# Ledger of designs, part 63: designed miniproteins, single chains, continued (3)

Each design is a single chain, and the fold is of that chain. pLDDT is the mean over its residues in the fold that is shown.

## One batch from the design tools (miniprotein)

Design m10307
Fold by ESMFold2-Fast:
Structure m10307 (fold): chain A 68 residues (1-68)
Amino acid sequence: SSELAILKDLAIKEAEELAKEAEEKGDYNTAKRAREIAEQLRKTENPSQEELDEAIAEIRKLKEELEK
């Protein structure tokens, strides 16, 4: 659906932004993981709602850890 395509694009964008922020803070492990998530989403043509929810939850968890 168009909704899943939009969620995929937003999740990739959030992961890339997280990777950049993590690098700026010197957290290379978080940056690497965020890029891995973005890459996995890019190579998945039609991700399911469950796959997107899992990716978004992981991105948000990493972002929360980075901002502490």
Scores: mean pLDDT 85

Design m10308
Fold by ESMFold2-Fast:
Structure m10308 (fold): chain A 70 residues (1-70)
Amino acid sequence: SMADKLLEQAIKEYKEGNMLGASGYALAAARLTGNEEAIKYASEALRLASSGKNEEAKEPLKKAIELLKK
């Protein structure tokens, strides 16, 4: 599905250290699935990454990815 492709891209970007890209793809996947908790965590990750807080973005991003894998 489109959501699975977006999630795969988010995981790839995460492994490459691109927190901004990973958070953007995770948020897109979360919005497509309507998972409100995943949207919350992906949005928080994107906010942190956008302000250069890449390490702080990792935990909310991991939570979003875990929710989207279910």
Scores: mean pLDDT 88

Design m10309
Fold by ESMFold2-Fast:
Structure m10309 (fold): chain A 71 residues (1-71)
Amino acid sequence: SARAEEAVARAEEHIRRAEEALAAGDLDTAKQHLEEADRYAKEAASLGAVERAQALGRRIRALEAEIDRAE
């Protein structure tokens, strides 16, 4: 659905911003973007984009682990 595609796109945008913040050493901003990405990924799953939401979730978890290692 168009709503699921929008949710996926929003999650991907927040993941990208989290990666940029992490590269800049801004861990707080990176965490905030990953929280938003997770919300959109869950919305995408609720709208039927389950496989894409699972892939987004794996990327979010990997970035969260990278932030935890940087602390």
Scores: mean pLDDT 90

Design m10310
Fold by ESMFold2-Fast:
Structure m10310 (fold): chain A 71 residues (1-71)
Amino acid sequence: SEAEAYADRGVALRMEGRLEEAVAEFERAIALDPEYARAWALLSGALAELGRTEEAREYRAKALALDPRLG
């Protein structure tokens, strides 16, 4: 799906250390599919690496609310 393609691009960018660009791609994935729990989890992880700890915590909670198996 298009949401999965954005998430995959975000993962590749994160692996390159391009964290702000990875965040943007994960945000595009969740904009397209707000119930895509993995995209919320990936966004949370990238934000945590950026030191944006409160935002990371909020989005991790969203991911777990959508799919408890991600915790």
Scores: mean pLDDT 89

Design m10311
Fold by ESMFold2-Fast:
Structure m10311 (fold): chain A 62 residues (1-62)
Amino acid sequence: VREKILKFLEENKDKEFTAKEIAEALGVSQSTVTKALNELVKDKLIERKGNRYSLPENAKEA
């Protein structure tokens, strides 16, 4: 699931998504996506802005 989330965000670099929107887009449960998103934020692979998630600036530049 983590790889699918990263790929989805890489394909949509200019947008921010809620866990629900990512879950709907990937066809997985919101609870599964939320757990994966929390791990990705801890690993600094994505950033959280309130209830929305996106790629960090350094990942967008690379």
Scores: mean pLDDT 75

Design m10312
Fold by ESMFold2-Fast:
Structure m10312 (fold): chain A 81 residues (1-81)
Amino acid sequence: EEERYKHFREVLERASKLIKDAYEATKKGDFETAEKYVQELEDMAKKYRELGEKYRDAALIFESGAKKVREMLEKARKDAE
């Protein structure tokens, strides 16, 4: 289905943007802003999970992104202390 393929592409673009913005905030020491972007990734993952199997791949993309950024945040926080 064309609409599902287009939506999946938009999901990838949005997730990539949130990950990039969170990473940049983390590098600047703005951990509060980075945490906000991680929370947005987690919220989007939850929403797609609730929509059911049709959106499973979208949920997984946001879940993976959130995990990766959380790992970067924890490491950066330790380096800043």
Scores: mean pLDDT 79

Design m10313
Fold by ESMFold2-Fast:
Structure m10313 (fold): chain A 76 residues (1-76)
Amino acid sequence: SKEEIYKRLAEIDKRLREIFPKLYEKDPELAEQYAKQIQENAKKAAEAIEKGDLETAKEHVKKIEEIVEEMEEKVK
């Protein structure tokens, strides 16, 4: 559902708000690399939502969640 997608995006935003500054301080080049991957998947998710393809949108949101999880591991 769209509600599920928006809740997941809100959770991603909260996690990124905490983790991105920490990763950027430690390794700005790596942080920018992850940011580009997130932006690419966010663009594809938005495009899928616009087309009404919620399953494709969920796939790209899941990819963003996986990237955020990877970023969290890098700042341990």
Scores: mean pLDDT 88

Design m10314
Fold by ESMFold2-Fast:
Structure m10314 (fold): chain A 103 residues (1-103)
Amino acid sequence: SAPPRPASPAQEAAGRAALARVVDALAAAGIEVEVLSVRMFELADGNIGVAVDALINGELTGIALRVGPDGEVLSASVSSLSNSAVSAAARDALAAAGIPVVP
């Protein structure tokens, strides 16, 4: 695949709105989230990629989002490198909030 292009300011705003919705959904489920880093980039289809490193309940966890131009979360993946129960709980919380989750 082609290398990712930098996100435009409008795409960064949409990506931030999508990430805020994901973080709010986790917080509403009682899941603690500390965002460590965020990278946003344009995907080949014109949608926005959001790659997040976070502590979820203290465990280092990757969050990857596909986001539409209006900030709609098209898909979310959550993967803990150290604790699969944290990934499972986060995915369940996002699904309960109506966010499309992928394995």
Scores: mean pLDDT 86

Design m10315
Fold by ESMFold2-Fast:
Structure m10315 (fold): chain A 90 residues (1-90)
Amino acid sequence: MEDDEKIEKLRKEAIEAFKAGDIPRATLILMKIYDLLKEKYGVEKAREYVLSTLDEMIKLAEAEGNEEAVKRIKQAKLTFESIFERDLKK
């Protein structure tokens, strides 16, 4: 409800940051989304949401021919996979 509205707002902010080329800011916003979803729904659901958002951004960057953005987003995806592995082992 209130958390879902906050997550949707953060998702839009993350997408806007990626479009602006502010990959560090977009990654920090996705971390906030991950933490909120992890607390409410658990690691698996949080992982699915973050990965789906990153995959959407990769598709958008590929459609624009922005190979550097694709590379940076894929690197962010690897960083998140390390975080998911850490949290799943707890």
Scores: mean pLDDT 79

Design m10316
Fold by ESMFold2-Fast:
Structure m10316 (fold): chain A 97 residues (1-97)
Amino acid sequence: DEETREFNRYLLENRLSPEELEEAEKILREIMEKQGFSEEDIKRRLELFRNDDTPLAIALRKIILYVSSGKNKELIERLKAYSPVLKDLADLVEKNK
């Protein structure tokens, strides 16, 4: 799919800054704590979140940051359309705002 290929390329070319990544990790930690995840599961999931460099992993980081901040509304909608996982995560972040 051409649109999927173009969006994957966009994600790989437009990663979060180190500061934005740190903020996204902080938001994800708070959500996992509210959902009752153990400290061991939180550490494991944050390690994957930090180190994975797939288009989906980059998209997960962006959805967490943008939904929490309320910025980039058009990009949020595009991310939600990209994968059911991203839509579910966006809904979870919004609920925990």
Scores: mean pLDDT 83

Design m10317
Fold by ESMFold2-Fast:
Structure m10317 (fold): chain A 79 residues (1-79)
Amino acid sequence: SLFEEGARSSREALPEMQELAATGDVPSLVATAIMAVGAEIDGEPETAAKLYRALAEAYEKLGDEELAKLYRERAEKLA
């Protein structure tokens, strides 16, 4: 199914997406956010939480405390 395919893709891409988020590159952060939302929709809260934590760390390093807080809170709610 579409949801099952998305969940597999998110799990398989998790290490790559975490590395991309760590770069702080805006396109990479956008891609990681899309994957995090996809994992959440596909019923993979653990994968989504890890991606949201990576986003929170990346935005914190960029000085965007508001986005860092939002992604951190989202990760905590899913974990």
Scores: mean pLDDT 76

Design m10318
Fold by ESMFold2-Fast:
Structure m10318 (fold): chain A 93 residues (1-93)
Amino acid sequence: MEELLRLADELAEAVEAGDYPRARALLAELERRGLRLEVEGPASEEDRIALEAAAAYHAVREAAETGRGRNESVATDPRTHQRIRVSAEVEAT
């Protein structure tokens, strides 16, 4: 769990810095470690990465406290009015 929390913190920092290539690498590492991501709706790659990062961060933090984390992030594109939804789930083992 300490490593998942560290990866989640680094992911949040990468997104805040606009370092999307690093955010993608950190998301892939979290998925390799058991994070599951579901995406519904159209988005740019950057918007998708930002939403996946937010959902992953909150799911990892919840899993550290309860043994299981789940989170859902939603955004609306102001130009197309299309909604994107990302769900993240992870279990502490």
Scores: mean pLDDT 80

Design m10319
Fold by ESMFold2-Fast:
Structure m10319 (fold): chain A 62 residues (1-62)
Amino acid sequence: MKYLAEAVEDYEAKSKEELSLKKGDKLLVEKEIDSVNVEAINLETGEKGYVPKVYIEILEEL
């Protein structure tokens, strides 16, 4: 199940597998990886990577 989400805080990726965020960025969440992380695409940058769930808010289910 896919979701539209928004970054609630800035986050700097600590690895190439992680996604950097700026507060207010819109994201497409593609899947949940585990209880803490999702795989998402940052719609502002076009980058794909892993994001901790605590840095995003789910806006709508797609």
Scores: mean pLDDT 82

Design m10320
Fold by ESMFold2-Fast:
Structure m10320 (fold): chain A 112 residues (1-112)
Amino acid sequence: MKEKAEEFADRLAQALGMEVVGRKIEEKDGKYIIRLALIRTAEVDGQLVVSVMGVEIIVDEEGNFTEARFEGIADAPLSDETIQRAVDIAEKLLGPETAERVRARLEEAKQQ
């Protein structure tokens, strides 16, 4: 079942066209909890935009979906306020290490 949870996480990121900045898969009470921090940057009409998604998915011991939670930002201008909001989402879901990776990745994109 853990292998199916990991494969599911990879397929979700690929289907959304997003980069995985943070991933955690935990087993609790026979269930798998998948947490992901996903980022995509794009240019729209000459403006740099970012999408950030925090995902929590619970899969049972048979590999069936039981619950999913999503929190994110879609195609927002890459500003200091947007970066801070993305960092807050990542920290809430996966902690300060993932939050710092999200900040570093978005600051990098902002410099290009």
Scores: mean pLDDT 80

Design m10321
Fold by ESMFold2-Fast:
Structure m10321 (fold): chain A 62 residues (1-62)
Amino acid sequence: LTEEQLKIVREAAEKILGRPLDEETVRKLANEIYEKVKPQLKSPLTEEQLKIIGGEVARKLA
C-alpha cells in the first residue's frame, strides 16, 4: 500500500474506533489484511476498498 492509501485506511479505522492510532501499527495491520485480500482486489484500489481495509484494522484493534 502507498502512503496515501495507508492514510485513508488509518483515517477510516480512527473514525470507527473514535481514537487516534499509531501509524506503524496501522501500516502493519493494513498490509497484513491487504496481503490476504489482494488476489480478489483489482488495481487501482478504490477509496471504498481502502475504507473496508480500515474497518478490518479497526476490528483487530477493538
Scores: mean pLDDT 78

Design m10322
Fold by ESMFold2-Fast:
Structure m10322 (fold): chain A 68 residues (1-68)
Amino acid sequence: SVKEKLEEIAEELNKDPRIKSEIIGDDTLVIETTLSVEEQIGLALRLIGDYPELSVSVKGNTITLKGI
């Protein structure tokens, strides 16, 4: 399910102390980072490539993944 995939992504990302990710509802993962702008762009691009079934949006220091 989308939720199970988001839980796996959150567990992996939360291993980095600069990243705090949390699932909201059943279809949304909110990723708050203290990464540099360049590192955050790199992360967002990797997520777009790895999970084409998810929408990826970036606002400030936050990346949001949502099931589509």
Scores: mean pLDDT 85

Design m10323
Fold by ESMFold2-Fast:
Parts: structure tokens; sequence; C-alpha cells
Structure m10323 (fold): chain A 68 residues (1-68)
């Protein structure tokens, strides 16, 4: 249950960033902070980002660039 709430919070955050047209660098930085705060792996962050309609690919790419 807690992990589901954290995942939904991250998805909502990514959706808001996508809607605002945030840069890939800012998205990646925010994803790293969320991973640290919630103990999520980059894999879990990528799965959450894939659920964001309309912006998923852009957010996933930003997270992958942060991991690389």
Amino acid sequence: MREEIERESVINMFRAMGEKGESPERIARTARLAAEAFGMSFEELREAAEEVEGYGERIVRAIEEAEA
C-alpha cells in the first residue's frame, strides 16, 4: 500500500512536469531526488514514468540519461 501511494505521487509529479514542459535535465534531477527520498530504483522510476500519458517517453528518456 505505501509503495503504491509513493508510485502514484511520482506519476503525478512526472505528469505535472510534462504538462509544464520542464527540461529533461530538471526531470532527471527530480527523479534522482524522488528515488533517494522514496528508496525507489531507477527501474521503478522508469515504470512509473511509463504510466504518464502523453509524456511517458520524454520522461523515461530523461531518467535513462540520468542513469547513464
Scores: mean pLDDT 74

Design m10324
Fold by ESMFold2-Fast:
Structure m10324 (fold): chain A 75 residues (1-75)
Amino acid sequence: MFITLDEIDKIPDNSVILITDTAGHSLLRKKILESKGEKVYILETKGLEDPEEVKKILEERGKDKNWKVEIVPYV
């Protein structure tokens, strides 16, 4: 599922969050992770935000939610 920063509070516990500039490569990675039973969410920066800054925000807000945050840098 695609998400925005405004929607992060709705992400379930134990989810994987993929940060990317484009959906292409991250969508493939999402399919692979979902095939292994992971709950996967994609956040597209579209070059507007620094991926490392977005990762920091997700880690700060998700400390009690056991989120796994991964940056997918290219397509």
Scores: mean pLDDT 73

Design m10325
Fold by ESMFold2-Fast:
Structure m10325 (fold): chain A 65 residues (1-65)
Amino acid sequence: SELEEVLARISEAGRRAREAIEAGDREAVKQEADTLLELSRELERLGDHVTARIARAEAERLKAL
C-alpha cells in the first residue's frame, strides 16, 4: 500500500540521518530532514495526521542539529 511504502521510506530516512550525524555530514542530515518533511505532507494527504506530526517533529529536530 502507499502508506506502507511511505512508512518504509521514513524508517530508511531516519536510519540514513543517524548515520550522517555520526559521520558529521550536515548536508546529508539536511537532505534527510527535507525527505521527512516531504513524507509528512504525503501522510497528511493520506489522513495519517499522527504519523505525519511525528515525522515533521523529527525533521525539525534534525535541522536544529
Scores: mean pLDDT 86

Design m10326
Fold by ESMFold2-Fast:
Structure m10326 (fold): chain A 60 residues (1-60)
Amino acid sequence: MIVRAKEDFIAKKKDELSFKKGDILEVIEAFEDGRLLVKNLKTGEEGIVLSSYLEKLKDV
């Protein structure tokens, strides 16, 4: 599933991913607590993000 960042985020924990608003991310795994393991398609980096920072793209 492809998603887009709704706002900038700076990682505060070792397992979190930093991203900028408008970055395109691929969801690798979804957790029951609303966290997602994602890959930033621009940088190739992977990490944990809260789903509230992301929106699903309909046409990707």
Scores: mean pLDDT 79

Design m10328
Fold by ESMFold2-Fast:
Structure m10328 (fold): chain A 109 residues (1-109)
Amino acid sequence: MEKLKELEERAKKGDADAYVELGRYYFRQGDFDKALEYFEKALEIDPNNADAWTLLGAVYYKRGELEKAAEYFEKALAIDPTNPAAQSLLADVYTRLGDEEKAAEAAAR
């Protein structure tokens, strides 16, 4: 894909958003290892990228690593409290962990 090569070239030039888009591509393909690598590279460039934290959490959530997923969603919400994906996924994670109080708190943010 020409678009994929363009994203890789932009990412090599330090474009954090290009790394996020590469991670989204591999996440959609089900390649969670590559998705994690690219989201982690995005956060090395821009640690305040709430979308990258949310997507890292989503990968761990898909892997059933609920405590790690919760940590990353909390980081995303610390940067952007209004992120609806991080709010809803964090509420679901806390519900699955049996923490109804934290689940309700996450849903109310």
Scores: mean pLDDT 82

Design m10329
Fold by ESMFold2-Fast:
Structure m10329 (fold): chain A 120 residues (1-120)
Amino acid sequence: SKVEEARKIIERTKERLEELGTEIQEALENEDYEKALEYGKEMLKLLEEAAREVEPLNPEVAKVLEETLKKGKELLKKAEEAYKAGDKETFKKYVIEFLKVVKEGLIKADELIHEEEEKE
């Protein structure tokens, strides 16, 4: 079913994003800020792919992922600007906010699919 297919996409996306989130946290602890930015950009690509795949199955879930992607792009841009300016504290702040936005977006997407699963 469309609901089962959307569930599989979100589960795979969540797993990959959780792995990247762990790598970002480790990169921040090691002060590998360039690597943290690289992983963040990879997270944005995964969100974009998930939104595209989910759109024909569940447009509301796709919208949540697209809104998450938009906010994430803004935060990573601010992080990259802080990194180029040598502002490590502002960089860390925006990367942490980015991870929170991604996590909240995935929780909302998961809740919407669960709601649809409960109907039948």
Scores: mean pLDDT 89

Design m10330
Fold by ESMFold2-Fast:
Structure m10330 (fold): chain A 64 residues (1-64)
Amino acid sequence: MTEEELRKIAEEIEKALSDKVENLRVDIQNRFTLVVTGTPKEGVDIEAEVRKIVPPGLRAIVAT
């Protein structure tokens, strides 16, 4: 994936989760991997929410 595409996906994750996760951070670890960190609010499954947004072929690591 291009850096532009990774950045746009990171922005989509931030927009979708900003109200659901405290201290949300999305970092581009490499050209194939994003790292999502933060503290989920009650009832929020960050991994499931990220999985809905991330396209096939891109890896997302969720660290909570």
Scores: mean pLDDT 79

Design m10331
Fold by ESMFold2-Fast:
Structure m10331 (fold): chain A 69 residues (1-69)
Amino acid sequence: SEAEALRELLEKHKSELEDFLYTAMELALNQGSSLEQLRDVVRFAGSAGASKESVDIALKLIEEAEKKA
């Protein structure tokens, strides 16, 4: 599933993401959010102070999860 693929990618790349962004994405996945809803979570985190680099990495991981599933 896309959610499972994204969980694997988040664990592999957690050191490249800011802790609060990683936690927000993991919480959204646990709540059953779609990948599109997760993109919204990442964009909101960016507006809340997440670095552009961390945001760009998170969006790329979502794209990779979508392509794998």
Scores: mean pLDDT 82

Design m10332
Fold by ESMFold2-Fast:
Structure m10332 (fold): chain A 60 residues (1-60)
Amino acid sequence: MEELLNKAQELFKKAVEYAKKGDIEKARKYMDEAIRLAEQVNPELAEALRKYGEELLKKV
């Protein structure tokens, strides 16, 4: 289970990196995958990541 959370965090870091580079499509793909994995383990964490990710993409 911790492996899935670690993968979700790494994917979320990738999403942030792509968002900063202006690659919104890749940022969204990695963010969605990270949230999906987090939902399988910790739904409350997934909800927090979704809100943070939505705010991040609005600023780009």
Scores: mean pLDDT 77

Design m10333
Fold by ESMFold2-Fast:
Structure m10333 (fold): chain A 60 residues (1-60)
Amino acid sequence: MIRVEVTLESVERAIGAALRAIGENPEAKVTVKGTTVTLEAPDDEAGRRAAEAVREVGAL
C-alpha cells in the first residue's frame, strides 16, 4: 500500500484534484482535508497514477 499527501494552494484545487484522481484511478482511496489531498493505493502503480493526477491539477 502506498500513501501520498499532496498540498495544494486552495481548497478548490484540492477538491478538483481529488475528483480527477478518483475518476482516473478508481482503485485509489482519496481523502481531502482542507488543501491537503491524501492518496492511498493497493500498489505502487496505482499510487503513482493517482498522485500524478493530483499534481497535474496542483500545477495549473
Scores: mean pLDDT 73

Design m10334
Fold by ESMFold2-Fast:
Structure m10334 (fold): chain A 64 residues (1-64)
Amino acid sequence: MEELEKKIEELAKKSGVSPEKLKEMLLNILRAPESARESLIRELARELGVSEKEVREVLKMLEK
């Protein structure tokens, strides 16, 4: 739990969004159909200016 929160804060600081907003964006990807997840991950990574790998890593931590 704490490691996940730290990763969210790091990505939020990197991208200039609030940790709360980033968490909601990540949860929306998890609520989406699996067929839409890859496109949503790409869109979020582009919007935040981070790699798709970083977004996928945080999503995996949220699923645990």
Scores: mean pLDDT 78

Design m10336
Fold by ESMFold2-Fast:
Structure m10336 (fold): chain A 91 residues (1-91)
Amino acid sequence: HMTNSEIAGLALKYGIEEALKDPSNPELQEAAERFRRGEGVTPEQFEKLLKIGIEKLKEMGAEIKSYEVRTVEVDGAKVLEVDIEVKKLPK
């Protein structure tokens, strides 16, 4: 059993790894490196990395019904919140 947070983390991990392997998209490679270093990325860059990771999870046998990325404010800081609805976990 995986939580939505664990699935989001796994999707981001795969999205970062796949973006770093794609020399045709240098903006996403830079965003992936910045995210790995704990630096900020734009919500659009974050969503693109998550989407790449979700596609990788689908290749591994996962069935993702939906996902949504929201920007929420917590203690004056803007934080990205991820909701993922999964039908089937990856192999």
Scores: mean pLDDT 75

Design m10337
Fold by ESMFold2-Fast:
Structure m10337 (fold): chain A 60 residues (1-60)
Amino acid sequence: GPAADRRRAQLLADTQRLRDLAKQGDPVAQSRIDLAREVGRKLREIGDEIQRELEERRAE
């Protein structure tokens, strides 16, 4: 919905600003980007575990 679309647009804008600052050599901006990558990786691992559990439940 419109609220979710606005949040997505804001996150994309904020992400681009962080990338621009990191490109300029800001170590704090780079650390935030690195943290976001780590969080994204962990969320994918959790998603894979949930998918496996759902497949096991369907086999019963």
Scores: mean pLDDT 79

Design m10338
Fold by ESMFold2-Fast:
Structure m10338 (fold): chain A 73 residues (1-73)
Amino acid sequence: GLLEEGERLIEEGRRLEEEGKRLLEEGREELKTATGEDVPRAIGKVLRGIGLITEGELLIRRGKELIEEAKRA
């Protein structure tokens, strides 16, 4: 039902946030010592990390909305 689906989306969103935070941290650390072609690679990792965090946040919000809808029934 909507409650179960909402809980699944929140769990998936949390996993994406954790993975995104890891990539963001790795990219930021790599960027401190990056030179030449390593600079755009490290920037790409930072941007991917931000993207995953954003997607995770959206899934958590959608999951919470589904749980709210389930409680209205």
Scores: mean pLDDT 87

Design m10340
Fold by ESMFold2-Fast:
Structure m10340 (fold): chain A 87 residues (1-87)
Amino acid sequence: SLEDILRAIGLALRAIGLELDAERLLETTEDPKAKELAREALELAREALRLALEALREEDPEEQRRLLEEAERLLEEAERLLEEAKK
């Protein structure tokens, strides 16, 4: 549906934002633990972007929903890791 397409675009943009935040933190922090968390968050954000883009190409509504749910789960984990890294 158009709603699912817009959701996929929204998740893709959120993933790009998290990638940029993680890369900026990796550039600016000297804390080894913060670097570890930021690298993990970057990997999760990249995978979430891949899944969101796959969802845009998916013709099966059930599979599209699965991809969107997985992308959202990965983004929530990436956000959690970045928040922890910034403490």
Scores: mean pLDDT 89

Design m10341
Fold by ESMFold2-Fast:
Structure m10341 (fold): chain A 80 residues (1-80)
Amino acid sequence: VDKELLDQEVEGTVYYIGGIIAYQAGDYEKAAEWFTKAAEALKSIPEDAAHAYRMAAVAYEKAGNTEKAQELRKKADELE
């Protein structure tokens, strides 16, 4: 396995877990930020990146940022 790819997967997982923790704490803006970073780190795995973008969109909706949520849903759809 490519070391760079492995490092990206680990980084993406860490950001994704951070997003879940922030979301559960009710910090939706922080959760959206973490999920977006997870998606960017996981871009080499389109399905995982798309899932992370959808989680970020849900978090932005909860934060009241509908425009950003729509943008991220579009990014997720483009990866599937």
Scores: mean pLDDT 81

Design m10342
Fold by ESMFold2-Fast:
Formats: C-alpha cells, structure tokens, sequence
Structure m10342 (fold): chain A 86 residues (1-86)
C-alpha cells in the first residue's frame, strides 16, 4: 500500500510537471508570434529586426524543448500508471 501511494504521488507530480511544460511551450510560441508581428513593423535590415529574429528563434527553440519535456513526462506517467495498475 505504501509503495502504491508513492507511485501515485510520482504519477501526479509527472502529470503536474507535464501540464507546466505544455503551458511553458504555449507561452514561448506566443512570444515568437509577438516577435514576428514586431519584425513586420521594423525595416527589414534594421539591427532591431535582426535582434527580434534572434529572439523569435530562441523562443521557438525553447518551445520545442518544453514540448519534448512534456512528451518525456507523458511517457514517464504512462510507465508509472502501468506499475500502479500492475
């Protein structure tokens, strides 16, 4: 019973961390979209436009990292669920 409770807590924590990762990924995609709108308002060859494009790339990279983390946490949660169900 105690071991099962520990697995259930680990499962809940993995699902909670997965939700946070999904929210973080969404936030980074929103940042990238805002950056793209900003770039459209700037002269194409301006230093500000180049800097904004770098920030868009970094935000998209972070979004992908969070999505990958969410997928890994989903797999961990599935494994924990199977162990709980035996």
Amino acid sequence: EEEKKKLEEEYKEAMKERRKAIIEAAGKYVEAMGGRVTVLMLPEESEEAKEARKRIEEAEKKAEEYEKKAEELAKKAEELKKEIEE
Scores: mean pLDDT 82

